# Designed miniproteins, single chains, continued (4): the designs that were tried, part 60

Each design is a single chain, and the fold is of that chain. pLDDT is the mean over its residues in the fold that is shown.

## One batch from the design tools (miniprotein)

Design m14061
Fold by ESMFold2-Fast:
Structure m14061 (fold): chain A 71 residues (1-71)
Amino acid sequence: MRSQIDDAVAGLVQGIVTDDQAAIDAQRQRLLDLGVDPSTVDALIATIRTAVAQGRADSAQRRAELERQAR
């Protein structure tokens, strides 16, 4: 059970990172089928989306800094 939840969470992270809505929806349903509360799944998705957005912003900032140093 626990490894199945971990796999579904990893799939959610990958779906959010790749902006694959079908993968996100499939992993959300998988978590619900494993007995995770809908509110917990929705909160997890929101948290992962926020973390991914922050990571993208940090990556863009780092790229801009490297391009500035190369200039």
Scores: mean pLDDT 77

Design m14062
Fold by ESMFold2-Fast:
Structure m14062 (fold): chain A 92 residues (1-92)
Amino acid sequence: EEKLKKAIEKIIELLKEKGLEKLAELLEEYVKKHKPSLEQLKVRFEAARGILEAALDFEKELLKKGIASQKEIEELEEQIKLIEEMIEIFEE
Protein backbone atom coordinates (compact mmCIF):
# COMPACT_ATOMS: atom_id res chain seq x y z
CA GLU A 1 0.00 0.00 0.00
CA GLU A 2 2.73 2.54 0.98
CA LYS A 3 4.91 1.58 -2.03
CA LEU A 4 1.90 1.99 -4.35
CA LYS A 5 1.11 5.47 -2.92
CA LYS A 6 4.73 6.65 -3.38
CA ALA A 7 4.92 5.27 -6.94
CA ILE A 8 1.62 6.94 -7.93
CA GLU A 9 2.71 10.28 -6.37
CA LYS A 10 5.99 10.19 -8.37
CA ILE A 11 4.16 9.30 -11.62
CA ILE A 12 1.57 12.08 -11.06
CA GLU A 13 4.42 14.57 -10.48
CA LEU A 14 6.22 13.37 -13.65
CA LEU A 15 3.03 13.68 -15.75
CA LYS A 16 2.36 17.22 -14.42
CA GLU A 17 5.99 18.24 -15.18
CA LYS A 18 5.43 17.02 -18.78
CA GLY A 19 2.21 19.12 -19.04
CA LEU A 20 -0.03 16.01 -18.98
CA GLU A 21 -2.22 17.27 -16.11
CA LYS A 22 -5.46 15.69 -17.43
CA LEU A 23 -3.77 12.27 -17.71
CA ALA A 24 -2.46 12.73 -14.13
CA GLU A 25 -6.04 13.42 -12.92
CA LEU A 26 -7.39 10.37 -14.79
CA LEU A 27 -4.71 8.11 -13.25
CA GLU A 28 -5.50 9.46 -9.73
CA GLU A 29 -9.24 8.82 -10.25
CA TYR A 30 -8.57 5.33 -11.67
CA VAL A 31 -6.44 4.33 -8.65
CA LYS A 32 -9.03 5.75 -6.20
CA LYS A 33 -11.96 3.96 -7.91
CA HIS A 34 -10.38 0.59 -8.79
CA LYS A 35 -7.67 0.28 -6.06
CA PRO A 36 -5.26 -1.68 -8.28
CA SER A 37 -2.17 -3.37 -6.83
CA LEU A 38 1.33 -2.15 -7.73
CA GLU A 39 1.83 -5.36 -9.79
CA GLN A 40 -1.47 -4.86 -11.68
CA LEU A 41 -0.47 -1.29 -12.64
CA LYS A 42 3.04 -2.39 -13.67
CA VAL A 43 1.62 -5.11 -15.97
CA ARG A 44 -0.78 -2.56 -17.54
CA PHE A 45 2.04 -0.05 -18.21
CA GLU A 46 4.24 -2.84 -19.68
CA ALA A 47 1.34 -3.83 -21.99
CA ALA A 48 0.91 -0.17 -23.05
CA ARG A 49 4.67 0.03 -23.81
CA GLY A 50 4.38 -3.09 -26.02
CA ILE A 51 1.48 -1.55 -27.96
CA LEU A 52 3.45 1.70 -28.48
CA GLU A 53 6.55 -0.26 -29.64
CA ALA A 54 4.39 -2.15 -32.20
CA ALA A 55 2.90 1.18 -33.39
CA LEU A 56 6.44 2.63 -33.74
CA ASP A 57 7.58 -0.35 -35.88
CA PHE A 58 4.47 0.08 -38.07
CA GLU A 59 5.05 3.86 -38.53
CA LYS A 60 8.74 3.24 -39.44
CA GLU A 61 7.62 0.87 -42.24
CA LEU A 62 5.10 3.48 -43.46
CA LEU A 63 7.84 6.16 -43.42
CA LYS A 64 10.00 3.96 -45.73
CA LYS A 65 7.02 3.96 -48.18
CA GLY A 66 6.60 7.76 -47.93
CA ILE A 67 3.18 7.62 -46.21
CA ALA A 68 4.11 8.54 -42.59
CA SER A 69 5.77 11.57 -40.99
CA GLN A 70 9.02 11.77 -39.00
CA LYS A 71 7.05 13.82 -36.42
CA GLU A 72 4.73 10.86 -35.68
CA ILE A 73 7.76 8.59 -35.13
CA GLU A 74 9.37 11.16 -32.78
CA GLU A 75 6.09 11.52 -30.82
CA LEU A 76 5.83 7.72 -30.39
CA GLU A 77 9.50 7.52 -29.25
CA GLU A 78 8.82 10.23 -26.61
CA GLN A 79 5.67 8.37 -25.41
CA ILE A 80 7.66 5.11 -25.10
CA LYS A 81 10.39 6.96 -23.14
CA LEU A 82 7.78 8.41 -20.75
CA ILE A 83 6.14 5.02 -20.10
CA GLU A 84 9.59 3.45 -19.48
CA GLU A 85 10.24 6.18 -16.86
CA MET A 86 6.89 5.33 -15.19
CA ILE A 87 7.69 1.58 -15.17
CA GLU A 88 11.09 2.34 -13.53
CA ILE A 89 9.27 4.17 -10.69
CA PHE A 90 7.31 0.94 -9.96
CA GLU A 91 10.62 -1.00 -9.66
CA GLU A 92 11.98 1.19 -6.84
Scores: mean pLDDT 81

Design m14063
Fold by ESMFold2-Fast:
Structure m14063 (fold): chain A 83 residues (1-83)
Amino acid sequence: GTETLKKEALELLEKIKKAENLDELHSLWDQLLDLLKKMGVSDLEVDIAQGLANISLGLAKITKDLDWAKEQIVKIAKELLES
């Protein structure tokens, strides 16, 4: 049901905020993206979100700014959840 998926997405967002490294953040984002697909987010919106997330994660790998990457991933996810 939609309620169960939304609850799991919110739990993943909470885990994303607490991620200790970029590998954990990337893994949690992949899990959230799979949930968003199951919630019926369009393929186009998923592709755009994946592109933005990959840019954010890639930049953070260079800059080592984990907190900034977390903020970007949370913003992308919230836009898709509140659409």
Scores: mean pLDDT 85

Design m14064
Fold by ESMFold2-Fast:
Structure m14064 (fold): chain A 80 residues (1-80)
Amino acid sequence: MLSEEEVADLFLEMFEALKNKDYKKYEELLSQLDEEVQKIAKKAKEIYEKLLEEGVPEDEALEKAKEYFQKEFNKLLEKR
């Protein structure tokens, strides 16, 4: 299992890949996450994309997506 810090770093790298339209790198990074964490990351991506469509600045949209990811990831850790 990846540490909380390693998961956060992968999440940031995934969003950087999305920003650069490097979908291959995004999929490669996503595949390093557990299936349950992948579902959370996909939902965080949906939140990010929706906020961008609503005209929210990229940095603020990323922060909201990161907050969602961290909250849901912490809930998974509590189930251990």
Scores: mean pLDDT 75

Design m14065
Fold by ESMFold2-Fast:
Structure m14065 (fold): chain A 81 residues (1-81)
Amino acid sequence: MRINPQPVKLFVTSKEDALKEIDYMKELIKKALEAKIPVAFSALYTENNELLVEELRTDGSEESAEKELKKLEEAKEKLKK
């Protein structure tokens, strides 16, 4: 599959900024779940183009929110290395 548009890439230079972005994404997923609406987030990278968080998408269901929250927790573990 070929498409020209790419997901917006977010760049962070510190672990603190990365954790702040992850917490922000978690809060938005929780709010979207309460409102029963879908939400999507672009992938998060370091300034060295290292992937910290892959693209996330929910469909308004608790199951989809749980899957994406698990990915965010895995990203937090990677930041500890």
Scores: mean pLDDT 71

Design m14066
Fold by ESMFold2-Fast:
Parts: C-alpha cells; sequence; structure tokens
Structure m14066 (fold): chain A 59 residues (1-59)
C-alpha cells in the first residue's frame, strides 16, 4: 500500500512511471516490502509502470 503510494507520487513528479530511475524504483520496492532486484527485473522486462504493477501485485 505505501509502496504504491510512493510510486504514484514519484510518477506524477516525473511525468509518468516510465521516467522513474532505478534508484526511485528501489525506494518504491523498499517501501512496499518487495525485493528491489525483483522489481528492477520486472521494470526491465515490462517498463517501469508495468514492473511496478506486477511487482506490487505479487507482494
Amino acid sequence: MEGLRLGTELARRRGGADNLSDAELEEVARAAGVDPKELLELARKYGAGGGLTLGLTRA
């Protein structure tokens, strides 16, 4: 819940989830209690927005 909130906030500030950096994705993963490496691999495969959706749904 908190990770999704942080991810949405950062995406708004960057003009879209696809503009999030790896460091910002790692912060979202830590806030959500998700492995940062897993979230980064999902973002690499599906784009930052897709990686966030899949990673946070599996948490």
Scores: mean pLDDT 68

Design m14067
Fold by ESMFold2-Fast:
Structure m14067 (fold): chain A 75 residues (1-75)
Amino acid sequence: MISKLTEEDIEALRKARDAVAAAPEEAFDLVMEIAIRELEEAGHLNAAKILREIRERSKSKEEAVEMLDEVIEKA
């Protein structure tokens, strides 16, 4: 599905990526949930949707960071 990300969405995803990368593995699920909520509250619905997809598809914190980096690079 094609969703257009704004520069603001990309910046928000970049902040989420850095927060996830800095978190310990046991806090990964919590940090992802907080990041998704913050994106939704800020109105970055497309970014929140993408982060939710990454959470569902990633097997680890490192994989989620890799997926986030790919989304940011392609946007």
Scores: mean pLDDT 80

Design m14068
Fold by ESMFold2-Fast:
Structure m14068 (fold): chain A 75 residues (1-75)
Amino acid sequence: SDRLELAEELAKPESSLSDKIQGLGMIVSLADEISEEAFRKAVEFYQRAIDLIQKGEDITPVVEEAIEFVRKELE
């Protein structure tokens, strides 16, 4: 998926926090097109990322999990 490739580019470890959040938002949108279950799981990743930001922690691990999850759902 072209949109998955763009989300992966935005959400690379070296990307800004803003780009990582944008990439996560695209992953949530992609999951919504797959199924309600995938959307719910993607929203859980997004919520975990917000909780990490609130605690001053790095969101990269959660972003990588979310990308891997959606990639597997599309395969």
Scores: mean pLDDT 82

Design m14069
Fold by ESMFold2-Fast:
Structure m14069 (fold): chain A 110 residues (1-110)
Amino acid sequence: PLSEEEKKLIEEALEHFRSMSPSEQVEALEKLRDWLIEINASQSLIDKVDGLIKSILTLLKVKSLEEAKKTEWTEEQKEKLLKGFESLLLLIAYELSEEELKELKERILG
């Protein structure tokens, strides 16, 4: 069960992520993965981030996130990344504390 504060943090994080360029969104995803490892998040959650990264590489037909940052994205590809991130953020929110969600928004996204 998510608190009203957690729901607000999710909405703010999604809006911030939506305002980013595709290159910035890919960098945010890399930072998110590293940060989740640093805070000792569950392996299940880290595996979900890796799954999203793999999906992005497949979608763009590239072999690395460095190539993904340099590739021109279609609107359909951008929308798929946004939906994938939204799903991931909901999983993060139910596993992490409100303080960790605030840290995610400020340090990883902003």
Scores: mean pLDDT 84

Design m14070
Fold by ESMFold2-Fast:
Structure m14070 (fold): chain A 88 residues (1-88)
Amino acid sequence: MGEEAIEEFLKKGVKEVDLLQKFLDYAKEKGWQDVADWLQLLLQQSGKPSAEEAAELQEQGRQWFENSTDADIEEFAKKLKEAAKELA
């Protein structure tokens, strides 16, 4: 359940700068430097990621979650649920 919310948020965030900015703010508050760095790269590309770049960033995000602990994923999923509720 949490993984599905994370995947949907990342798909939307890659396409919409406002969602990327909100997620970046949450990542900074959490101290997730890796996630914050990826979002900064997307923003610096002027919101014009190619389909290839978007797919690579989504895969990198998925790899990060795959290598994270259950506790880290749980905390991240809670933040995404709150963000998704605001952004819906």
Scores: mean pLDDT 59

Design m14071
Fold by ESMFold2-Fast:
Structure m14071 (fold): chain A 75 residues (1-75)
Amino acid sequence: MTPEQEAGYRELSAHIDRKVAELRAAGAPDELIAEVRSAGNRALVHYLDTGDLPGAKAEVDAAYQRALERARERA
């Protein structure tokens, strides 16, 4: 990877970890946490293929929002 791609990959990975931690802190079930983690892995692959960090982060954010909404529906 270029230094720029490595920095972006590290930033995206940290973003995914933050979203997973937020869901866990909110009491989301492991199933929903696993869905966001899976989406994060796909976003990392997308970033490596395209270099689109904002788009990859948006994919993670969308998965997080869906998981959060599903957790609220179960409340």
Scores: mean pLDDT 83

Design m14072
Fold by ESMFold2-Fast:
Structure m14072 (fold): chain A 90 residues (1-90)
Amino acid sequence: SRAEEVGRLSREILEFYKEGVVTNEQAATMILLLILSRLEEVEELVKLLKEDPKAGREKMAELTKEILQNSDKATQAMFEKIKKGLEEIK
């Protein structure tokens, strides 16, 4: 189910974050993409991070910039809440 896929991807993102593979902002970007139902993009990013961490982080930086530049105020507020939530678990 979609909920099971979101749960799995969320766990993989949190593992990357706790292990220091991705930054707080990068992890928050992937979680935001899950909330926006952009699951295929998150799957591709998770795969890329496993195969080529450097390329994965570079693609993350581009997506973070795109999302923040094209986001309304509500989406930006959601992104900030995700970043804060991630800080509380590290």
Scores: mean pLDDT 83

Design m14073
Fold by ESMFold2-Fast:
Structure m14073 (fold): chain A 82 residues (1-82)
Amino acid sequence: ARELVREAAILFTAGNLALVGAQLEKEWGLPEYPEAAQTAIDLYKEALRVEEAAYQAGGLTPEELDRIKARLEKNIAEAKAL
């Protein structure tokens, strides 16, 4: 459970970095920003899978998982809106 929670936190942080990179690249007029946005989406989806695995292992409550899913889905939607 602790290991999965740490793995998910690393993936979420990497996803946030990729999202910020995509936003900056778009602001700078760089055509590569969709690749960074897709990287953010892929990392957030991976974080969600790891969080769901932590839930199955008894490391999260249903309410904690719902909050995590809402946060990840919001960030995925933000990346898709780029």
Scores: mean pLDDT 85

Design m14074
Fold by ESMFold2-Fast:
Structure m14074 (fold): chain A 67 residues (1-67)
Amino acid sequence: KMEKLREEMIKALEKLGFSREEAEELVNLVLNNEITEAAQEAYKKYGEKGREAVREILKLKKKAEEE
């Protein structure tokens, strides 16, 4: 289940214009760190697009938790 969620997050970020490598980095950042730290690091590296990616990952994570 977690592996499928990770792939869905990566695909969602690719649709936002990230490369697969960038998407994997952002997903790992969000899944392995506190939300605030992940958002700050994403913004530092990708700007507003990084914050958008973090929001999308969190949306998918919340949806999976509701299953």
Scores: mean pLDDT 80

Design m14075
Fold by ESMFold2-Fast:
Structure m14075 (fold): chain A 73 residues (1-73)
Amino acid sequence: KEELEKILEEIGKVLDPQTAAEVKSLFEKAYELKEKDPSLSAQYATSGALLVVATGNEEAAKLAREAIRLIDK
């Protein structure tokens, strides 16, 4: 999904590389599982969002909310 990929790229620009890679991995897994296992998808999306919140980065938190919205479509 092009919109999700763009948002994950923007998250990568505002977080440190290690945290950005972990967040991207969690949201990508959530997207892959959204049709196959919606419950597990939601768990990965929640984990990604909590990791972003832990950074205290407000721009990353905004981007994470948009990513979750796109995964839930």
Scores: mean pLDDT 80

Design m14076
Fold by ESMFold2-Fast:
Structure m14076 (fold): chain A 96 residues (1-96)
Amino acid sequence: EVKPEQKAILEKMQAEYAEKRRQAIENNTPEDVRYLVELQIQLAQQLAPDNEELQIQNKALQLVLEGKYEEAIELAEKTLGGEAAKDLEELKKLLE
């Protein structure tokens, strides 16, 4: 469960995340995309640390940040589904 102050911060982060994600895609900078991925991992960790699906998603995103794209995509395909695997393939293109 998230404290009221934390909820306000997370709501601001979600709004800023959407804006920065759009800017990062438009500007096509790997640094901005990396920042957004780290932010997504942090949000999932704070909102649902006991959620197994989000933990697996965080592992896949961490592998992407480490440059282990093949392992990340394989993990997502086997556990999260083909849409998640495609999202990681697109993320790889943005980080290259």
Scores: mean pLDDT 73

Design m14077
Fold by ESMFold2-Fast:
Structure m14077 (fold): chain A 64 residues (1-64)
Amino acid sequence: SLLEELEKKKEEREKIARLIGEILREIGDAIQAGIDSGDKELMDKKLEEVNKENLKRIKEEEAK
């Protein structure tokens, strides 16, 4: 039914929103660490690490 489809889409949206929130938090943490250290190279390295983990996570979800 339409109601069941809407409920499933709501659950999917909540899962996506949660994942996006986690990714944004990790990016924010990396940027903040860079600001606190004043070292752009350290910030760039931390952001690269976060990007690698996020790509791995996306690939794992795509494999399902």
Scores: mean pLDDT 75

Design m14078
Fold by ESMFold2-Fast:
Structure m14078 (fold): chain A 95 residues (1-95)
Amino acid sequence: SPEDVEYTKEFLRIKVRELERIKEMIKQGKLTLDQVRNFMGLLLGDLLVLKKVVPEELKPGVERIIDLLYEGIKASEEEQLKIIEEIIRLLRELI
């Protein structure tokens, strides 16, 4: 429903703000590889739950972000920032 879409979008806006902060901390060298991977794992858990209740029109976008989070958890330090930037971009497309 339109109401379910709006509630989902508000949740995604919160996650965008959290990821923008994480991105800035990575750029400043303030987070270890393990800390970034742990954050991605927690976000993956949140999105796996969200996928079960998200409106059908948003589901493909959520699934694409889940795939990137699986990639990000296994990524090298050099790949982390680019994967996070792509996740932020895809989250913003759903809002």
Scores: mean pLDDT 86

Design m14079
Fold by ESMFold2-Fast:
Structure m14079 (fold): chain A 70 residues (1-70)
Amino acid sequence: GAIAAQIEQLRQLAEELRSEIKKLSEEIESLRTHTDLAGILRLIAAQLRLMGAQYEVSLLEEKIAELESV
């Protein structure tokens, strides 16, 4: 039904975001050895992006749970 199609679309969006989270986590790991200002600033920027992506995934998962409870 229409609800099942919406749930599938939201799950696909969440999967894409989880892929981006993995890439950001790998970028953060690679930047951990940097002690210069440019490296530190890049690390902070990557951490902020990671937090945003994690929050968006949590919102999508909450919406999926709401739709599945109907």
Scores: mean pLDDT 84

Design m14080
Fold by ESMFold2-Fast:
Formats: sequence, structure tokens, C-alpha cells
Structure m14080 (fold): chain A 63 residues (1-63)
Amino acid sequence: MDKLTISEADELDISNQNLKELLIGKVVKLNASNNKLEELVILSTELEYLDISNNPIKKLILP
């Protein structure tokens, strides 16, 4: 799967899944490291932990 949309999660590990696009709703802790993410959209205002290391990110949208 090259695109993932997450509506709500407390803690989520989606590392190493070859994702290209990610849209994050209400998430507290996220590990999305070691993907192929070029665009990341974060709508969460409750985010305490974010790991997006080892991604070729060109566009990041924050709330």
C-alpha cells in the first residue's frame, strides 16, 4: 500500500511498509520511519511522539 490515511490512534507503528503518502488525523504517538514518504500531512494537535526518519520527505503540512 503506497498511501495510508489514519483517522484516530493512540499509538501506531507503521515503519518499514513502503508508504509514499500519509495523512494523520488524531494520533498521540507515531513511528513512520523507514518508508518512502514524500508527503506527510499531520492534522493531530495531540501528537507527543513522531519518528519519520529515513523518509525522502519533500512536503510536510502541520496543523
Scores: mean pLDDT 80

Design m14081
Fold by ESMFold2-Fast:
Structure m14081 (fold): chain A 73 residues (1-73)
Amino acid sequence: MLEEIRERAEKAYEETLKTEDKSRALGAGVAAAFDEMLVRMLEEAGIPREEARAIVERGDSATLDAALAKLAK
């Protein structure tokens, strides 16, 4: 029933508030989603996926800016 689901959600939320690691994990998940978005944009610019992942992982902003400029024409 919905009441049991609500109770479990409340307990999970309470545990999340008790642990800073949960907030850090959520932040890491958001960062990973942004990295995946950048990889996909670089791939659309003609950069192979593995090379695009390496560029994002090392934070090569110059190469990222050049690829984004190509996507914008």
Scores: mean pLDDT 65

Design m14082
Fold by ESMFold2-Fast:
Structure m14082 (fold): chain A 95 residues (1-95)
Amino acid sequence: SMMEEIRRKQRELAERVREALRLLLAGDPRARERVEAILQDHLETVLELNPDASEAEIQAAKAKIPELVEEFLALPREEVEEHLRQVEEWLEELA
């Protein structure tokens, strides 16, 4: 059903975010790659919802991804732990 498809996609996203947060808490350098992939996929989704975006706007958005990755990786441990708890609660709701 449509609701099952929506729940599946939400669960897949939540699982990816949970993995990235766990790697970040562990100080694992793979966290960077995971965060970058999530942000790239999010940008692609935003662009699909905004087909009137200019080439300049698209390039500007892509150029911001490295800065957003660094901001995410610089989050205080307590904030990362809170985000992880929220994502785990969301995954339980999606189960």
Scores: mean pLDDT 84

Design m14083
Fold by ESMFold2-Fast:
Structure m14083 (fold): chain A 62 residues (1-62)
Amino acid sequence: SILETSLLNLLEQAGVPQEYIDAVREALESGDIEGAMKALEAAKDQIPEELYEAARRTLERL
């Protein structure tokens, strides 16, 4: 979906390590929103707070 692609692009632009981005992508591809949220939480110290909150809100809308 467009929202999933936008979310992954935001994480890449924020400089989040690829391993966390891959974990979020894999969870989203399997429909595991809860797993995607956990992967995002694991990376939250690597993400500016504003982008982290935007990413989390995007996951909650999926």
Scores: mean pLDDT 79

Design m14084
Fold by ESMFold2-Fast:
Structure m14084 (fold): chain A 79 residues (1-79)
Amino acid sequence: NLVKEAEELIKRGKELYEKQDYKEAGKLFEEAGRLYIEAKDYDLAAEAFRNAGEAYRKAKDYEKSREMYMKALEAEAKA
């Protein structure tokens, strides 16, 4: 169940983000976005990729942050 796996990744990513483990939070949000794309839940994918972009930005990984925001816009266009 792709949606349930993505929901669990979002939950764990938020926990890591609150602990300021931004790089690992970004990875979990990015993976959740990918699973939501596979499930065709494009609105949830866009939210997950925006969360990943913010997490990577906090981690000072500006290239990955911009990549994630671009993926969020692509997902929004499909929703």
Scores: mean pLDDT 91

Design m14085
Fold by ESMFold2-Fast:
Structure m14085 (fold): chain A 65 residues (1-65)
Amino acid sequence: SRVEEIWKQLEKELKELLGTLPWEEAIQRMAARLGEQMKTLSEEDRQELLRRFMKLVDEATDKYG
């Protein structure tokens, strides 16, 4: 799945960023990358990718916020 490939890449990038940046900045950079990828996606794929990102942000807020 294109969504799965993009999501896996974004998760890998986030993990690397979390090793060097505060979680808020890491999430902000991931959000920018997500926005770039969304421009290349269908509406359905965009909705799925956004849903995954919102769940990740919620989990990060619970752990760090």
Scores: mean pLDDT 83

Design m14086
Fold by ESMFold2-Fast:
Structure m14086 (fold): chain A 74 residues (1-74)
Amino acid sequence: MADTPVTEEMVRLVIELLKPKLTPEQFEKVRAILEKNLGKTVAEVLKELRKHLTDDEFLIVSEAIREAVERLKA
């Protein structure tokens, strides 16, 4: 959900999901943004990502965040 807080555990899972999908440069950029935004809501993190990512990168990352949220909920 958009109001779900971004935890260290969620960031670790998102990072693992993104490793095979992004270039090393894209991956480091996304990791830095996620780590900087720990404790913010998923909605706030998605807004921040949209400012720094291309449309294609944003689609990949937003889907990984959705999967991570679903997996961590059960």
Scores: mean pLDDT 80

Design m14087
Fold by ESMFold2-Fast:
Structure m14087 (fold): chain A 76 residues (1-76)
Amino acid sequence: MIKEVVIKFKKVEPSKILTDLTKVPGLLGAEVTENEIVLYVDENFDWDALMEIVKKYLDKFEVKETENRIEITEIE
């Protein structure tokens, strides 16, 4: 099953975190805009590695999970 992970940025530039995110096992692809990264992930995706990277780069954030999508939103 393919899931989407959406990271929405308010303070941090997406390019600063992108390189570390692309190294997470189970990543199929990524799309980047000025303030958002969308990751396409499979069943082997390393969620612990993702959360360690997010905590490293984002001071405050909110996580919302739905059936096919996880949204991580940076808080100002």
Scores: mean pLDDT 81

Design m14088
Fold by ESMFold2-Fast:
Structure m14088 (fold): chain A 73 residues (1-73)
Amino acid sequence: SKEYIVSGDDPERKITEQQVRDAVKSVGGELIGILIMDTQITARIRLDPSKIDDLKKELEKLGAKNVKITELK
């Protein structure tokens, strides 16, 4: 597994930290840290690279927009 920064927008302000944590766990990942500031979500995660697209879909199901997942070196 690798570490990633996940960023996304929550324009409806409906997504909770717990929902993001559950989404990351559902794809076999680990949530290292999360910050929700106004309509922006930023999380640091550990995830298998093969599960990146699955995580993006789970976050989009929660209503997240413009989801970007960036690998940390």
Scores: mean pLDDT 87

Design m14089
Fold by ESMFold2-Fast:
Structure m14089 (fold): chain A 73 residues (1-73)
Amino acid sequence: SLPNEEILKKIRELIEEGKYEEAKELLESVLSGIPRSQWEEVEELIEKIAEATGDRSLLKKLEEIKEKDASLK
C-alpha cells in the first residue's frame, strides 16, 4: 500500500474517536501527495473535520491542489 493509504486509514479512525485535530494534522502531512483517485475520500474526511471544528483550511488547500492538476494535460 502507498503511505498515504495508511495515513487515510488512521485519519478515519481518529475522526471516529472524535480526535479531529489529530486527524487534521495527519491530513496536512499527506495532502500534497494525495493522488486524484483519493480526492473524493479525502474531501469527505476534510468535510467531517470542518463541520466539527469550523476549520476550512484543508478544504482550501485541496481546491488549490485540484486547480493545479486541472492545468496539466
Scores: mean pLDDT 77

Design m14090
Fold by ESMFold2-Fast:
Structure m14090 (fold): chain A 67 residues (1-67)
Amino acid sequence: SLKEELERIKKEMGVKNLTPEEALQALEDAVEYYREIAEKYNHPGAREMAEDLEEKLRKFKELVEKL
C-alpha cells in the first residue's frame, strides 16, 4: 500500500515520526544542502548523498500526491 511504502521510506531516512508533509520538507532541505556542498566544494560524498536523496524525494512526492 502507499502508506506502507511511505513508512518504509521514512524509516530509511530516519524521519519516521514526522508527518508526510514535514518529511517531504526535510528531504527537500537535505537535498538542497548536500547539492550546495557538492557544487561549492566539489565533494564526491555530498554529491552521492544528494543523488540518493533526490531519488527518494522523487518517489516520496509521488506517494504523497496519491494520498
Scores: mean pLDDT 76

Design m14091
Fold by ESMFold2-Fast:
Structure m14091 (fold): chain A 58 residues (1-58)
Amino acid sequence: GAEELVEEGEKLGVLGVILIEEGRREEGTAYLQKAAELHEQAGDLEGAKKVREALEKL
């Protein structure tokens, strides 16, 4: 359900940030993009916005 999509989005968001910090920017960006999509699918517009803002700062 929506809760599982939000939790998956949070996990992918964390992994995306870690990958970027490790210099794996392309992989980290892909994870953040997937995280934003999962938050959008769940109707969590605030969560999606936060991930998109992180992507814009790359």
Scores: mean pLDDT 84

Design m14092
Fold by ESMFold2-Fast:
Formats: C-alpha cells, structure tokens, sequence
Structure m14092 (fold): chain A 88 residues (1-88)
C-alpha cells in the first residue's frame, strides 16, 4: 500500500524532527503519519498497523504536551511496527 510506505516516511521524519528539537515540524509529520496509518489500516487490518497507529497517536499527543522524551520512545515503537508490517 502507498499509504503504508508514506506512514513509514512520515514517522521517520517525525522521529528525526523530535530528535533535532523541531517540535512544530515533528507534530506536522506525525499528523501526516496518523492520516496514512488510518488509511493503510482500513485497506489491510493488521496487528502491526494497529500498534503503529496506537504508538504514533501517543507520540503526537506527547509531542503536543512537550513530553519530548516520551514522544521519541513512542515514535520509535511506531516505526518498529510499520517496518514489521512492510517486512511481511
């Protein structure tokens, strides 16, 4: 799915922006990742994609609250699950 590939790309960009301290950019990328994850999950329901959506949503919420270390950990878990889905 193109949406799964875009979810990977935006999650990677969001994580990198969090690590660079560019929080506004990270929030924008994570919002795009959530959008594409929802579309990918609607096309192909998968436990890995459900977990990716859960963790990306948690990362976005943490980033919006200024909890950057938590946002990074959640984004890393989300990225792991998107990669596992694409490896299937």
Amino acid sequence: SEHAGLALRYTEKGLEALKEGDIDRAIQYLREAVRHLKQALAEDPSPHMRRALHYTTAALAAAEQGKIDEAIKYAEEALRHVREYLAE
Scores: mean pLDDT 89

Design m14093
Fold by ESMFold2-Fast:
Structure m14093 (fold): chain A 98 residues (1-98)
Amino acid sequence: SELEERYEIGRIAAKKLVEKLKELLPDFSPEQRALLEETIRKANELINASPEDFEKKWNEFEKALDRLLAASTPDQRAKIIEAVREANREAKEELLKK
């Protein structure tokens, strides 16, 4: 149950995060956009992950996110972190309604 909830929340959060990260694209340089697009790609892999592959895909996503954050300005980093927080909040809220 708890593992199933974490898996479901993770997938819903990844979907919401993809939408939020796409909105940030205009704020990034071409080099940073490549890192942002890679992070979006890894988030999409999380959305489509089986329960067995979820931990592996989560680790790949976290590595992509860390690379993006390392290449970001403080203002960009704050926006990315807020997008992650809001995606997680909205995912938990959506799961509670269902």
Scores: mean pLDDT 83

Design m14094
Fold by ESMFold2-Fast:
Structure m14094 (fold): chain A 62 residues (1-62)
Amino acid sequence: SAVAERNLALAEELLARGATGDHAAQAASGAWEAKKIGEENGDEKAARRGAELVARAQAGLA
């Protein structure tokens, strides 16, 4: 899905820039949405990447 790919790219960019707080929350939200879209459409690659980025973003929130 183009929406999932865009959300993954934005989340990865935010995390690569060392996002914390509100920006880390934004990255987590986008990555979670991409994970959900991947799971619902059988796109295991998008689902796995989304889960990975959610975990990384949540670490930035702590």
Scores: mean pLDDT 78

Design m14095
Fold by ESMFold2-Fast:
Parts: structure tokens; C-alpha cells; sequence
Structure m14095 (fold): chain A 64 residues (1-64)
């Protein structure tokens, strides 16, 4: 299984590449795998990159 660090990094990479939806998907999957910290890191990366839509979707994935 992917580690929490690998999942967090994947979300951060997606956000940096301009893929807010991808970052949100990684956040959702990270939360389902029991890695809420990785989910938060992916959401924060999307927000820092200026992907407002991606940040909202990522927050919805782990906050409900």
C-alpha cells in the first residue's frame, strides 16, 4: 500500500502541476486509507497553489 508520505507527495505534485481535481482525488483516497494528515497536506497544497476550486473539493473530501 502507498505510504502516507507517498500520498501526501502525490497530492502536492498534482497541485503544483495545476491539477486541482487530481489533488482533491488524492485527498479523498488518503482519507479513505486512514491517512487524514496526507489528505490535509494535499488540500493545503492546492490552496497554496491558488487552485481555489481544487482546495474546496479537497476540503469537502475529508471534512464531509
Amino acid sequence: MASAEEMARAGEEAARAGDGAGAATVAYQSNLMGHPEAARRAAEAAERAGHRRGAVLAKQSYLG
Scores: mean pLDDT 70

Design m14096
Fold by ESMFold2-Fast:
Structure m14096 (fold): chain A 91 residues (1-91)
Amino acid sequence: MELLEKLLKTKSKAEAIKLISDEIVILLSNTTDENRKEIAEKLREIADLVETLLGMKEVAEKIRKLADAIEKGSSDEEIDKILDELQKAIE
């Protein structure tokens, strides 16, 4: 996974968080009814990296919650709420 290689080369947690946030935004912008399960799986892989490499368990749990919502086809309002929770967990 290219994201893993980039994360290993980051000089700070802030750079790592930016890379993860950018990747999540790209995945969300490319989400369709046909690829929801694939996007959810990729989000879960990102969550595992966040927990394992950055030690940010709460952030990882919020990313998994986002993946579950995407897989279920949840409303934009529910997804926005999860994204707000994720942003607060990153601080």
Scores: mean pLDDT 80

